# Designed miniproteins, single chains, part 5

Each design is a single chain, and the fold is of that chain. pLDDT is the mean over its residues in the fold that is shown.

## One batch from the design tools (miniprotein)

Design m142
Fold by ESMFold2-Fast:
Structure m142 (fold): chain A 95 residues (1-95)
Amino acid sequence: MVDQQRNNTIQALNNLRDTGNQIQQVRDIVISGADQAITNVNNGNFGGALVVVQTTRRQAVSGASSSDQVRIQQNSNNAIQQFQQLIQAQRQQQD
């Protein structure tokens, strides 16, 4: 179960990375943030990965156009929701 949720979370991060690659003004911030979050997920540091995504969303939204802000916010929120589910799945597995 945790492995499936981890895969879903990595896919959400890859979607965020792809969105960042399409938005020149925030490309480096979003790609760097997504890559750091994926590294944290691969190292089992889900809480650290969540903080990275939250910080990346805040910085990217402030630098993007209004339409691009919606895209970044939606993809970042999806990744955050996947992280919350991953953390809960890990807690349930320990029971």
Scores: mean pLDDT 82

Design m143
Fold by ESMFold2-Fast:
Structure m143 (fold): chain A 111 residues (1-111)
Amino acid sequence: SLEEVRRLAREALENKQPLYVLAVDPRTGARGRVELSEEQAEALANSDAREAGRLAVEVLREAGLLSEEQVAAAERLIDGERLTANTGIFVGVERDGALGELAPVVDGVLA
């Protein structure tokens, strides 16, 4: 949820912990992740749902972790369209070298 995304971003900033955006294939459990800058984490902590989703999608797109088809599908989900996606987009904080709780930013389901 947006509240959980904002909470994790605030906790990461307060505790100087790495904050990641993740692309997760729910079918296989395969994950790609990108560490957010302090500026990006601050933006995420203060974002609305559309802003949070767009930030996450752009970070993953720039890292090559989303195809053009997945980007287009995620953008439609952010805009409130009902559709099936093969990748979920999450935020997570690293604590003691391990990723903790993942908060969904853009939710999708498999076809």
Scores: mean pLDDT 76

Design m144
Fold by ESMFold2-Fast:
Structure m144 (fold): chain A 101 residues (1-101)
Amino acid sequence: SAARQQVLDDASRAVADLARAVEDVSDRRKEIKEKKKTEEEQVEGTLQIIEDNAERGKRSSSEAQHPQIDQDLQRSKEQAARSRARRAALAARAAAEALAA
């Protein structure tokens, strides 16, 4: 029964294709998690540089300039926080797209 064997072969191939698709989704989820971790580490590094630069600025300037340095630091931190929130939103969209694919 060549016809029955063909149906079984096609079914076996379909099951193998489904198993590969499940593994691909799992691998994409791992890639998204690793990318998010790398992005979080980059944000922490950027925030540390911003804080270190503000502290160096305070040591090199008069006390009368400290409020301006503090305002610039706060503004830089707010901009970094907005950038972080935007990246988190993009990562969430990428995760949703990977789960839909």
Scores: mean pLDDT 74

Design m145
Fold by ESMFold2-Fast:
Structure m145 (fold): chain A 97 residues (1-97)
Amino acid sequence: MEYVEVSGSIVEVVRRTTTADGVTREATLAARGVISFGDREEAERRREELLREMEALARALGGEVRVVDFEGEVAAADAPAVEAAFRAAVAGVAAAP
């Protein structure tokens, strides 16, 4: 089976609010992701570009930037399905309460 290296990042703009009861809630205001197969340099360039965009959005929304990076290997035949799942996961993060 042929394998390819995966490099990806999910960047979120989050806002924390503390209620009168002292409970802190974190809300994701925006989430974006980048994923690359077989090209680490391209993945790093796209990550830096995304960070700049999300930092600007965080300033506009009064939020904070959070980054989750991941690396791994997947079967080359599975790469399209992994990319689709990644896009769905990023969309789900933005929709989470």
Scores: mean pLDDT 79

Design m146
Fold by ESMFold2-Fast:
Structure m146 (fold): chain A 78 residues (1-78)
Amino acid sequence: STLEEAKAALRAGLRALGAPEAAIDAAVQSLDAHAAGDTEASTRHAREALNLARAAGLDSETLVRMAELLGQALRTIS
């Protein structure tokens, strides 16, 4: 499915950027919430993903790339 393909691509991209598994899981939860029509949960999970990556020491440029990948995945399933 488009959702499963978007989740797989997002996981691979975030791992390549060095995101911790907890941040990757939160980003994927954002996609699941978006697919379910839950905009509030999607936004909360996206914020959690970026906060977890920042706490793990990812720099600002990497966080921007992470946000771009998440945004692309959300557009793919829209």
Scores: mean pLDDT 90

Design m147
Fold by ESMFold2-Fast:
Structure m147 (fold): chain A 60 residues (1-60)
Amino acid sequence: SKAEIQAQIDALMRQVAALWDQLNANRDDPVKKAAIEEQIDELLLQISRLNRELAQLEAS
């Protein structure tokens, strides 16, 4: 449902915010920074896909 997709987007956005906090805490650790950036990129791709699904449901 639309509500389920929105809940998933909200949860993923909270995860991205938490990872940005971790990125700031680990700015001087290039290995941890790279791993965190990779996780952020994956979550942003998922959010993009879910937003497309949400838009299709809203157009129906």
Scores: mean pLDDT 86

Design m148
Fold by ESMFold2-Fast:
Structure m148 (fold): chain A 78 residues (1-78)
Amino acid sequence: NPLVELYEAIKANDPERAKRIAEEHKDELLSNPEQLAVMLLFAKPLGNEEAARAVYEVLKDDLLKSDNPLVKLATASV
C-alpha cells in the first residue's frame, strides 16, 4: 500500500525514500487526497519536514490544482 509506505518514510523523516514513493505511486497517492493532506499537515509538528517537503516537490503541480479544502490547507502549510 503506497500510503502506508509513504507514512513510514515520512515518520522516519527519510526524504529520499519519500520522494521515490511519491514518484513511483503518484496516481495512487493522489487518489487518496485527504489521507495525503493529513500526512503533510502533521509532518511539521512531528519534526518530519524534510520528508514532507520532498513529497510536496514531487506532487506540487497536482496539489496546487486541487479544489479540495484539506489539500489546499496542507499545500499552504508546507
Scores: mean pLDDT 79

Design m149
Fold by ESMFold2-Fast:
Structure m149 (fold): chain A 121 residues (1-121)
Amino acid sequence: MDPIEELAELLLSDEKLPVSEWVEKIKEVLGMSEEEATAIVYALTYLGGRFPNLDDVVAPSRRNNLKLDQVPGDLTEEDLEKVLATLSEEKRKLLDQLVEAVNRQDLEKVIEILRELKKLN
């Protein structure tokens, strides 16, 4: 299988990986720097995969909607803005589209965006 297709399926799965493993996979598959890969991981954690109503969500269902193993205090909105500042304007636009495609569970669109991100490296 194409490594980009494998990464896209992994991003849409309920797989729980440490931040470091997500960063490594994105870095290797897309040919990105660690800083850029970290920005993508943070954006997917904070902007993608959140439940619209948290009041009725049990912990397992909430966890399944996130892309990273969670430790309280690991990531903040301030951390997200700091790492997003390392991305070029074109990569940030593609990242916004990637977050939307992941939230929609659109495998074909996720694959397309990941290929475009790789072309910029």
Scores: mean pLDDT 66

Design m150
Fold by ESMFold2-Fast:
Structure m150 (fold): chain A 80 residues (1-80)
Amino acid sequence: MKSPQEKLEEAIKKLEELLKNADKLSAQEVFDKAKKIVGEIQDLLKKHLDEIPLELLQRLQEVYDKLAAKYDAKVAEEEA
């Protein structure tokens, strides 16, 4: 059985892989894939926030910020 910390780390790794592959995907594909992973993360945080180290939460926020910036850039490119 995986701990909440291990599950969150796996979800963060999925977001990092999505970010690495984002240049090969459309903005909509990035959004759809991110939405599924973010949903998994939100469920973990709602139930197990007290079990999650601050360092892991910081890593999550950094990935969210980078993914959001990448998504915004792709939307701007597709609308230009």
Scores: mean pLDDT 81

Design m151
Fold by ESMFold2-Fast:
Structure m151 (fold): chain A 72 residues (1-72)
Amino acid sequence: VEALAEEAAKKAREAADKGREAAKAAESATEQAAAALKGIGDGLDVVLDIARKYGELGRRAGRLALELLKEE
């Protein structure tokens, strides 16, 4: 039964490591969101230029960009 105890211990350590990694990823998400907001502004400028040049095609691109901006 010692082998089962060792396997359980390894599983527990792996789970703890995964948990810590997930927690750090969640913390990083806040900074990633700030970077994404800046990128969204740049993307909107591109969409507006496309809308000006391509009319209806630009409108569809603008709607897609707005949906992406609302992804949260």
Scores: mean pLDDT 64

Design m152
Fold by ESMFold2-Fast:
Structure m152 (fold): chain A 93 residues (1-93)
Amino acid sequence: LTREEEIDVYIALVEIATAIGLSVTKDPEKAKIIRELGDYAIELLRKVTDVEKAREIANLAIKTIFKIGDAPSVEEARKIYEEGKKKLEELAK
């Protein structure tokens, strides 16, 4: 695979994880947070050129999406989102 093709695979994995997270989440506020994280991670993936950074971003994004879905409250989901977003931004540098 080319580097661009490998990054496209990681984008697809984040899209799939977002879709799964949305399908199992009944709370509309948590669903919104899941969509926001997925979209943010994909935006970062489109800007990275390093395949290892792309892999780390995708892995963290997928893990964070499911943690948001599993959160006992919207408040905890937002804390997970803010921490995950900051860590994703650090990985993208």
Scores: mean pLDDT 87

Design m153
Fold by ESMFold2-Fast:
Structure m153 (fold): chain A 77 residues (1-77)
Amino acid sequence: SEKQALADKLREEVLKEIERFGLSEETRKRILERLDQVIEKNKHLSVEDFRRELKREKVIMFAAMTIEATADDLARR
């Protein structure tokens, strides 16, 4: 479905970002679990509203990953 394609694209983008930041397997699992929860919570929405919610959540998740990676780097100094 259109919604499944949007969800799959977001999952791919999130996985690439996790790899780019070199995040741990434990952190990867937590991020993917959150992603699955967001997808399930919003699956009842129209395709247009679902697209907007996934776009909003992508921004939040990417910002959170950047903050976490930066905090980890600074803590190791």
Scores: mean pLDDT 84

Design m154
Fold by ESMFold2-Fast:
Structure m154 (fold): chain A 72 residues (1-72)
Amino acid sequence: MDAMRQQMVDTVTAVIGQMNAAGVSPDQVYQAAMDTMDQMARQYGVTLTQAERNRLLAEAGRAYGKANGTAV
């Protein structure tokens, strides 16, 4: 549901922000985001497909860019 998806996006957005501030590679940011999604999916008792994970990552990346005034 929307609330669960929004919570996941918000959490992954925070992880992206931390990793970007640390100057890590996009591949490392991607792995950290996937690990975060796995943990949250377990907390909510849901299974995410790879397509759903990629969608959540894309939404989180857009949210991060929007919050920092930098769209990529």
Scores: mean pLDDT 74

Design m155
Fold by ESMFold2-Fast:
Structure m155 (fold): chain A 60 residues (1-60)
Amino acid sequence: SAEELADRFVRLAERYAKEGKLDQARRIGDAGVQILEEEGHPEAAERLRKRVDEILEKAK
């Protein structure tokens, strides 16, 4: 599902952020948002964007 796909991108972004790889975490988040938007899941894409933003803000 779109939510399962979003969760996978969140977990990967969290992993990169914990390793201090914030640029890679951002790129993974952006890629996931683009895929969800292209597949017609704009609400899931927006939720993913917010979750990744929160992860990156906490990692600063």
Scores: mean pLDDT 84

Design m156
Fold by ESMFold2-Fast:
Structure m156 (fold): chain A 92 residues (1-92)
Amino acid sequence: MEEAKKLFEEARRLYERAVKAFREGRLLEAQRLLEEAIRKLEEAEALLKEEEKKNPSEEIRKLLEEVQLELGVVRLQLGVVRLILRKEGLPI
């Protein structure tokens, strides 16, 4: 659980940095930061699913739901960045 919380917090910081990079037109940096955030969220989700199987609790369920919601948001944002990069002719 503690490792999953750490990964979630790291992913949130990466997402904030990605949003700033996107606003500043640094699309390649935004893409890399979003991809890294997704990797950390997927790792956190995997850890929380294993914890839920061993010791199910409302705290684990709530954190898992929050991680899954954030994954959805970050994936949508990455989709937008990739669409813009394709339009600009930049390699992805």
Scores: mean pLDDT 86

Design m157
Fold by ESMFold2-Fast:
Structure m157 (fold): chain A 62 residues (1-62)
Amino acid sequence: MYKVTATKDGAVLLQDGSTVKKGEELLLENVEELPDGSYRATDVATGKLVLFDPNKVEIEEV
């Protein structure tokens, strides 16, 4: 499981098309790198898919 913190607004795209704000944290599982260099994961709190740019977040294994 990973804790992911957005370093800027819009760094994480949620399944409903909304984005998280700078400083918001998500707990993510099933993190996979996509061919474009973005990551896909599952939000532990909602069970929904999220997409993020690894260069725009802080990642910590927890």
Scores: mean pLDDT 83

Design m158
Fold by ESMFold2-Fast:
Structure m158 (fold): chain A 70 residues (1-70)
Amino acid sequence: SSSEELEELIKQLEELAKKKDVTPGDLIRWLSEQLRRRNSPVIRKVLEMVFEAGVEQLSVEEILKKLKEL
């Protein structure tokens, strides 16, 4: 169940990243809104990883690659 939720969440982030001018900040905002609507440990873990990767100045592509390794 949690692995299926993670796979679906990553697919949604990949779809968001296909849009023009998407930044790591856009991923953080979207994940924060999802977490507000559904208090999921999976969403929280992904949000924390994206935030840390943003601090490390990783690109959206690098962040998505890192998430797929979960």
Scores: mean pLDDT 81

Design m159
Fold by ESMFold2-Fast:
Structure m159 (fold): chain A 91 residues (1-91)
Amino acid sequence: KDQEILELAEELLELIERGAPREEIREVMRRLGALAGLPEEVQERLAELSLEEQRELALSVRAAVYYKNKDKDPEKAEEAIAEARKLALER
C-alpha cells in the first residue's frame, strides 16, 4: 500500500511537471486520497487545492513514505527530502 501511495504521488508530480490538464491532476489527487483511506469529502477538497499546494502535498507524501522506509533505501529517502526542502526554500 505504501508503494502504491508512492507511485500515485510520483504520477501526480509528473503530471504537474508536464502541465497536464487540471482535470487529470484532480483525478490522480482523488485516487491518492482514496488509497490513503481518506473520506470522499476530503478527497474532493484535496482535488480543489491549487496546483502549487498539490505539488507541495505530493512532494511531502513522497518524502514521508521514503523516510518511513529509510532503513531500506536511505539514498532515495535523502533525495526525496532534499527535493521537498528545495521547493520550500525557493518560496
Scores: mean pLDDT 74

Design m160
Fold by ESMFold2-Fast:
Structure m160 (fold): chain A 98 residues (1-98)
Amino acid sequence: LPSLKEMLEAFKKYDKDGDGKLDFDEFLKFIEDLFKRKLTPEDIEEERKLFKHLDKNGDGVIDLAEFVEYLKLIYPDLELPEDPEEAIKTFYELAKNE
């Protein structure tokens, strides 16, 4: 499983606009890079379902608040604040200290 530092660095790498958001194509590249594997068509469909679930406002991108919800899914022992801004701040601090 990737570290939080690797998660943050991969997010920044695929955030082409530097606006703190990933579209679906960027999200797929993020997943492939983090897990060091190519996605099968079946993997892509599962990631699409997850992306749609995380994309709460339906704008076709995942922002940092939605991204920390993704982190909670893959790190079930990760304790982040419920407030989105504090959760993002905590994620940055945890990633910085790894």
Scores: mean pLDDT 78

Design m161
Fold by ESMFold2-Fast:
Structure m161 (fold): chain A 96 residues (1-96)
Amino acid sequence: VEEIVDKYIKKIEELLEEAKKREPSASDGLDGLGKMVRNLGYALKQGNLGLASGLLGDIQRVLTGLKTEHPSISEILDEIGKLLSEMYVETKKAIE
């Protein structure tokens, strides 16, 4: 579980840094998103699927808002959303 979460978090953090470089005006929103992503990772590592599901829903709402405000990074944000969903599914499979 921890190895799966760490691999996805690393990829997502790399994409968040790329997004901040392309659209510096989104930096505050992207930093907030990064904090939420780390909290999701911690919930998944703890096996708290209920908390993780709720956090994933909150993150998806934030992603939608950021895509509306910053269309220039919408493709990066879509990729982050995909990785978040994959991380949840793969860690759920590993949790008994």
Scores: mean pLDDT 85

Design m162
Fold by ESMFold2-Fast:
Structure m162 (fold): chain A 100 residues (1-100)
Amino acid sequence: SEGEELAKRGEELAERAKELAKRGKGREGGLEAARGGGYASKAAELGEAAELAKKAGEKAAEAGTLAAKSSKTSEEASFGTGGAISGIGAERTAELALRR
């Protein structure tokens, strides 16, 4: 069924997200976890594979948590050089200097 295929795809994306998080690629892992959750949600809406959809969603949520932890480590390592995302480290340092 389409629901079973969507649930399976969601689970595959969650596993990939977990491996990306383990390799320090938290941002990529977060995106794959979000995609996995989206597929699990679509599978749940179809109602044909409710147990598989629930398991896929749970795996995606766990992978997302791991990816978030990995992403924070990567952001901290990049702080003050290129900024965590868009130079926020440099802006924050300047703001704190002006307030002291």
Scores: mean pLDDT 69

Design m163
Fold by ESMFold2-Fast:
Structure m163 (fold): chain A 90 residues (1-90)
Amino acid sequence: EGEKKYEEAKKKLEEKRKEVIETTEESIKTENGGEISTEKMNEFIEYGNELIEELSEDPKSKERVEEEFEKFMSEVVSYMNKLYEERLNA
C-alpha cells in the first residue's frame, strides 16, 4: 500500500517544513537568527533522510518521497533567503 505510506511521509515532511519556517520567521528577528535557522534546517534534513530510509522496502514510495523532500528543501531554502534579504534591505 505505497500510496498510504507516501501520503503519511508527505504529511510528516509538511508538518516539519512548517515548523522550520515558523521558527525561522521568529528567530530572524534576533542576532542569532542565522544560527537557529541553520540548526532547524539540519533537523529537517536529518528527519527527511530518516523517513526516506524507512521506505527502503518500497522503492516507488521512497522515490516519490525523495522527490517531494527535494522540492520542500528548495522551497525552504528560497524562503529563508528571502527573509534574510528582506532583513538586510530594511
Scores: mean pLDDT 73

Design m164
Fold by ESMFold2-Fast:
Structure m164 (fold): chain A 82 residues (1-82)
Amino acid sequence: SVEKFKEALEKFRRDLAATEAHLRATLPAADYAKVAPAFDAARAFIEEIEKLEITDENAEELIKQLLEQAAKVQEAVATVVA
């Protein structure tokens, strides 16, 4: 549903911003540089999907794509956070 997509997107934005801020504050610059491209890609994805009209027909596929972006960010973060 459109509502479920909006909830997923807001959660993703919130978690992305919080994680990026935390890692910038806690990681050495060299380690942060390893994850920065994943955050850049995630922000670019958010900008692209915000341009789309969200309908019940496309919401499920967009939620799937958003979860795939979240997984990529989590995988990148896992490489620098033991």
Scores: mean pLDDT 83

Design m165
Fold by ESMFold2-Fast:
Structure m165 (fold): chain A 100 residues (1-100)
Amino acid sequence: MSEEIRKEAEEIVKKGKLKELLEELLEKTKNPVAAEVIKEVLENLEKFSEESKLIIAAAALETKRALEENPGDEKEHLLIEEQFASMLRMVMAIEELEKK
Protein backbone atom coordinates (compact mmCIF):
# COMPACT_ATOMS: atom_id res chain seq x y z
CA MET A 1 0.00 0.00 0.00
CA SER A 2 1.41 3.41 -0.93
CA GLU A 3 1.74 6.08 1.78
CA GLU A 4 -0.39 8.43 -0.38
CA ILE A 5 -3.28 5.90 -0.65
CA ARG A 6 -3.04 5.19 3.09
CA LYS A 7 -3.24 8.91 4.00
CA GLU A 8 -6.24 9.44 1.69
CA ALA A 9 -7.96 6.31 3.09
CA GLU A 10 -7.44 7.59 6.68
CA GLU A 11 -9.05 10.95 5.75
CA ILE A 12 -12.02 9.20 4.07
CA VAL A 13 -12.67 7.04 7.17
CA LYS A 14 -12.16 10.00 9.58
CA LYS A 15 -14.60 12.23 7.62
CA GLY A 16 -17.24 9.48 7.28
CA LYS A 17 -16.87 9.46 3.46
CA LEU A 18 -16.35 5.69 3.06
CA LYS A 19 -20.09 5.06 2.44
CA GLU A 20 -20.12 7.70 -0.35
CA LEU A 21 -17.02 6.15 -1.99
CA LEU A 22 -18.54 2.63 -1.92
CA GLU A 23 -21.89 3.94 -3.28
CA GLU A 24 -19.99 5.61 -6.17
CA LEU A 25 -18.24 2.31 -7.03
CA LEU A 26 -21.56 0.43 -6.74
CA GLU A 27 -23.21 2.85 -9.23
CA LYS A 28 -20.35 2.44 -11.75
CA THR A 29 -19.86 -1.35 -11.53
CA LYS A 30 -21.16 -3.67 -14.30
CA ASN A 31 -20.05 -6.78 -12.33
CA PRO A 32 -23.10 -8.24 -10.49
CA VAL A 33 -20.85 -10.20 -8.08
CA ALA A 34 -18.93 -7.04 -7.12
CA ALA A 35 -22.25 -5.14 -6.77
CA GLU A 36 -23.66 -7.72 -4.29
CA VAL A 37 -20.44 -7.72 -2.20
CA ILE A 38 -20.35 -3.89 -2.08
CA LYS A 39 -24.04 -3.84 -0.98
CA GLU A 40 -23.29 -6.36 1.82
CA VAL A 41 -20.32 -4.24 3.01
CA LEU A 42 -22.51 -1.08 2.97
CA GLU A 43 -25.18 -2.84 5.11
CA ASN A 44 -22.56 -3.86 7.72
CA LEU A 45 -20.12 -0.92 7.46
CA GLU A 46 -20.97 0.68 10.86
CA LYS A 47 -20.25 -2.66 12.61
CA PHE A 48 -16.72 -2.98 11.14
CA SER A 49 -13.53 -2.08 13.03
CA GLU A 50 -11.65 1.11 12.09
CA GLU A 51 -8.82 -1.12 10.72
CA SER A 52 -11.26 -2.95 8.40
CA LYS A 53 -12.77 0.39 7.27
CA LEU A 54 -9.25 1.65 6.48
CA ILE A 55 -8.46 -1.48 4.40
CA ILE A 56 -11.80 -1.13 2.53
CA ALA A 57 -11.19 2.61 1.90
CA ALA A 58 -7.66 1.98 0.56
CA ALA A 59 -8.88 -0.86 -1.70
CA ALA A 60 -11.80 1.29 -2.95
CA LEU A 61 -9.43 4.20 -3.77
CA GLU A 62 -7.02 1.91 -5.64
CA THR A 63 -9.98 0.34 -7.52
CA LYS A 64 -11.39 3.78 -8.49
CA ARG A 65 -7.97 4.96 -9.76
CA ALA A 66 -7.36 1.69 -11.69
CA LEU A 67 -10.78 1.94 -13.40
CA GLU A 68 -10.13 5.62 -14.33
CA GLU A 69 -6.65 4.72 -15.71
CA ASN A 70 -8.11 1.97 -17.97
CA PRO A 71 -11.11 3.63 -19.70
CA GLY A 72 -12.93 1.34 -22.17
CA ASP A 73 -10.94 -1.80 -21.23
CA GLU A 74 -13.82 -4.12 -20.24
CA LYS A 75 -11.47 -7.08 -19.54
CA GLU A 76 -9.20 -5.00 -17.27
CA HIS A 77 -12.31 -3.57 -15.51
CA LEU A 78 -13.58 -7.12 -14.82
CA LEU A 79 -10.21 -8.09 -13.30
CA ILE A 80 -10.02 -4.89 -11.19
CA GLU A 81 -13.60 -5.33 -9.91
CA GLU A 82 -13.08 -9.06 -9.16
CA GLN A 83 -9.93 -8.23 -7.14
CA PHE A 84 -11.90 -5.59 -5.20
CA ALA A 85 -14.77 -8.05 -4.53
CA SER A 86 -12.23 -10.64 -3.28
CA MET A 87 -10.65 -8.08 -0.91
CA LEU A 88 -14.09 -7.10 0.46
CA ARG A 89 -14.99 -10.79 1.02
CA MET A 90 -11.71 -11.29 2.90
CA VAL A 91 -12.39 -8.29 5.20
CA MET A 92 -15.97 -9.52 5.85
CA ALA A 93 -14.67 -13.03 6.70
CA ILE A 94 -12.12 -11.56 9.17
CA GLU A 95 -14.84 -9.40 10.81
CA GLU A 96 -17.16 -12.43 11.19
CA LEU A 97 -14.36 -14.54 12.73
CA GLU A 98 -13.44 -11.73 15.17
CA LYS A 99 -17.10 -11.28 16.31
CA LYS A 100 -16.99 -14.73 18.01
Scores: mean pLDDT 81

Design m166
Fold by ESMFold2-Fast:
Structure m166 (fold): chain A 98 residues (1-98)
Amino acid sequence: MEKELEEAKKLFDEAIANHQATLDALSPIEISSIEELEKELKSTPKSEIERELARYILDLLAKKRSELTGKEAPSYEVTDDDIIAAVILVELLKKHKA
């Protein structure tokens, strides 16, 4: 269980490192895009690894939304890099389902 999550995190960290130039060029992320991603993740996590990845990504999205709206933000600072990592994790989650 924990090993699978750790491996998934290593994969998206590596993907981020390979796309540093893209991350530097990121424009502000819209709330609507974050909400759409949350809907996809909430649709139906069926495996334990999918549930753990979805929970992790949803936590990142919730924190980013709180930061953008200014309402009861968690103590953790969410960056644009974290949102990109969440998108990469969603792609990894979809591949794991297949």
Scores: mean pLDDT 53

Design m167
Fold by ESMFold2-Fast:
Order: C-alpha cells, then sequence, then structure tokens
Structure m167 (fold): chain A 90 residues (1-90)
C-alpha cells in the first residue's frame, strides 16, 4: 500500500521532471531562432538543471530501483540533448 503510493508519486514526479526538461530544450530552440546567443545560454542552463535533477535522483535512497533507473536514463538522454543543442549553437 505505502510502497505503491510512493512508486506512483515517484513516477509522477519523474514524468513532470522529464516534461519540464523537454519543454526547456524546445524553448531553447525557439529562442535560438530569434537570438542564437540567448538560445545557447538557455540550452546550457537547461543541461545544468537536468544534470542537477539527475544527481538528486541518484542520491535518493528509498526509491523503487526500476523507477530510479528509468529516471536516470531519461534525464541522462535529455542532458545529452541539451548539451548537443548548446554545441550546435556555439
Amino acid sequence: MAAERHRRLAEATLASAVDLATAGIENSRQLAEKDRELGLAAARQNAENIRKQREQLEKMGEVDPEVKKAGVEALSRLEAEARALAEELA
């Protein structure tokens, strides 16, 4: 019962974090179309924010291992995408 609720909360929190990171990368692309330097700064900031979220998830002790693994993998991919965008804009 409690484990199921904690898992659902963790899954919802992770989904929200992934959605926000994805939106941030897309906003950086849109910003870059209007101002490349601002888009670059936004992409770099998004990569840093995603890295911090991944590190926080990795430090969580009492999270379902499968949810934690999926979350770290998803955030790692988004971090790489944000960094790739920053390299394209540099």
Scores: mean pLDDT 82

Design m168
Fold by ESMFold2-Fast:
Structure m168 (fold): chain A 71 residues (1-71)
Amino acid sequence: SLERAIEAGEEGLEKLKELMPEAEKIFEEMVKSSEEEMDKLLAEVAKKYPEASGEDIAAVRVLAYELRKLK
């Protein structure tokens, strides 16, 4: 459900914030970005922070996409 997707994305973002101090700023840029720009941002995150969970990154991408649609 949408509610569970939002919860998973919020949990993923909190975990990413513990790993990288710029996570919140990157997330704000993702919400403003096209899907192509969002994918480029996530590729840079994965390159800089290989320790970041792919599941957390995917959940945060879904959250950013849903918030972008509401704008």
Scores: mean pLDDT 78

Design m169
Fold by ESMFold2-Fast:
Parts: sequence; C-alpha cells; structure tokens
Structure m169 (fold): chain A 81 residues (1-81)
Amino acid sequence: SIAEKVRELLTALAEKARELGAEEAAKLLEEARELAVRGAELIEEGEATGDEELKREGLELLREAERLALEAGEILRKTVA
C-alpha cells in the first residue's frame, strides 16, 4: 500500500538522520512519517468509499508531513555542510 511505502521511506530517512547526528531532523522525519502514513490511509479509504472529505483530510496531513520533511532537509543540509 501507499501508506506502507511512505512509512518505509520516512523510517529509513529518520535512521540516516540519526546516523549523521541530526537528532532534531530525525524527530521531524518521525513526525512527518506519522502524518504521511495517516494521510495516505485516509486517501485510500476515501478512494475506496468515494468520500471526498476523507481525501481532503488526507491531503492536508500530507501537506503538513511535507513541511516537516522540508524542515528536516534544511537541518540536514546545515549539519553536513
């Protein structure tokens, strides 16, 4: 499922951030993972049931996850620069 793939990707990124000593970035990626997984689940449920509101809720969670992941990316860039 999309939720499973998203969980795997963000888990791997958080682990890499911790290996680099970027604990703050790792925490942001872990938060992004929780939001992205929930968002993907809501989108999949909305597609299965035809519920447009569930899809919108899922998209909003994905947007929040994206913002956190971008913040983590900026921390990582500064950490390895």
Scores: mean pLDDT 85

Design m170
Fold by ESMFold2-Fast:
Formats: sequence, C-alpha cells, structure tokens
Structure m170 (fold): chain A 70 residues (1-70)
Amino acid sequence: TAVASLMALADGDGDGSLSEAELDALLRMIRSGALAPHIAALQAAAGLPVDGRFDEAAEAAIRRYFRGGR
C-alpha cells in the first residue's frame, strides 16, 4: 500500500514504527514532491480530502498515524 511504501522509505532501521526523526525525514520527502503519487492514497487512508496535495492537516494526520496516535 502507499502507507506501507511511505513507512518503508522513512523506517530506516526496519523496526515497524517511525521515530520523530524518521517521521520528519518522511515529511521532508513529501514536501519535496518525491512522494506525490502516494499522497492521494495516503489521504484516503487517513480520512482526508483526496486532492493529491500535502497540507498541514495531512501532516498532522500522518504524524498521529505513524506515531501510534495520541
């Protein structure tokens, strides 16, 4: 899935979860446009509007999702 692909790109040690540093690296890749084809699928998985754009709401949802939610 797109979410699994994003986790694989950011999870450099393969522990199955993202540290804050790994999550920040993922967010930088998203902002650079490198992950544009995966953004729409990630938005759908997170329950966000599927517009293919990465905005502050998408960033917040990604942080909550990959950090285990609090």
Scores: mean pLDDT 65

Design m171
Fold by ESMFold2-Fast:
Structure m171 (fold): chain A 87 residues (1-87)
Amino acid sequence: SNEEAHAEAVRSAIREVLAAAGLSLPEDRLEEIAREAARRLAATADPLAAAETLVEAVVEALRAAEGDPAAREAAIAAVEAAFARSR
C-alpha cells in the first residue's frame, strides 16, 4: 500500500541516520515513529509538508535514541541544518 511504502521509506531514513551517528533505537519504537509519520504522509499532498514530516520523524527517533549524547545532538543539528538548506 501507499502507506506501507511511506513507512518503509521512513524506517530506512531513520536506520541510516542512527547507524551513521552510532546510536540505537528499539525496533518497536522505530516502528511506532515510522507508522505515525507514514499516516501523516498519506494524509498530505504537499511535498514541503511531506519533507517536514520526514525530518520531524528522524529528529524524534534521534531524540528517543540510546547512545552518546554528543553524537545525538550533532546528528539532530545536522538533520535540521540539511532541511533548512533545502528550502
Scores: mean pLDDT 85

Design m172
Fold by ESMFold2-Fast:
Structure m172 (fold): chain A 60 residues (1-60)
Amino acid sequence: SDRDLRIETLKRQRKRAEEEGDKKMAEIYDKMIEAVKNGDDEEYLRLQVELGDLYAEKYK
């Protein structure tokens, strides 16, 4: 399903963040996985904003 594919994609992103030592980014991906599992669209969108902010700070 699209949901399962999204979760699998987020798990790969989390693993990459963990391998890079980016604990904050890995935590955001973990929370996004839980939001998808729970159908919490509001929390997922909030986490996408947090991820974007963290990404911008990383490449500042």
Scores: mean pLDDT 84

Design m173
Fold by ESMFold2-Fast:
Structure m173 (fold): chain A 80 residues (1-80)
Amino acid sequence: DELEKKLLENKDDLEKTKELVEEAAEKAGESEESKLIGLATVELEHWLKENPDASEEEKRKKIEEKREEVEKKIAELKAK
């Protein structure tokens, strides 16, 4: 929740945002899953900002595809 706010505030600085996510995850002892979710959120927010003229339907589809991709990767990590 709080991390999401920081990610949104720094969405223009992907390198700093990735560092913040990694640092927060390490300090909290978060799993690889938490890091994947954070990075995917940053990538999605960046794409939305770079494509402000994209249709609402296109944005929704992109969000859904990203969620499914992350969920699949998390499932693969848990299966290992």
Scores: mean pLDDT 69

Design m174
Fold by ESMFold2-Fast:
Structure m174 (fold): chain A 91 residues (1-91)
Amino acid sequence: IEKLLEEINKAKEIINDPNVPQEKKEEVAKELMEKFGDAEPKEMIDYVMEVEGAKTVEEVREKAEEVIKNKENGEKALALTILTLIDEAEK
């Protein structure tokens, strides 16, 4: 959990940094998606709810879907990863 939290925070810093090239933002998002493949979906959802201030899984889903519609590739990849984790936990 702690390592995944650190990975998410690093990805957010890079994705939100205007001095980082878009290509690097996409690489970081892809690496995060690969690491999430090994994570327990429930743990990641709990993290997003606690850290992002979402009170329900539905609010996390809504925030991720908004990013997919309105943001560039790096942020979209991160949002897609979060949605995938929510979907897996709901199975």
Scores: mean pLDDT 59

Design m175
Fold by ESMFold2-Fast:
Structure m175 (fold): chain A 65 residues (1-65)
Amino acid sequence: MKEKIYEEAELALLRMKYSITKLMISRGDYSDIDEMIKNFEELAKREPELEEETKKLIEELKKAK
């Protein structure tokens, strides 16, 4: 059961980073585009319900680069 607990903790951290990154994008802050893309790709793998939204944001970041 420890693997599930750590997986849930990692998902919570990824969701927090996702929220912060979305806020940064809404403010036009693209200071770390590569890290933002990596975070969105990882979240899309673990949260299928966010996959489409995450893919749209990744494309937006790629255009801003």
Scores: mean pLDDT 72

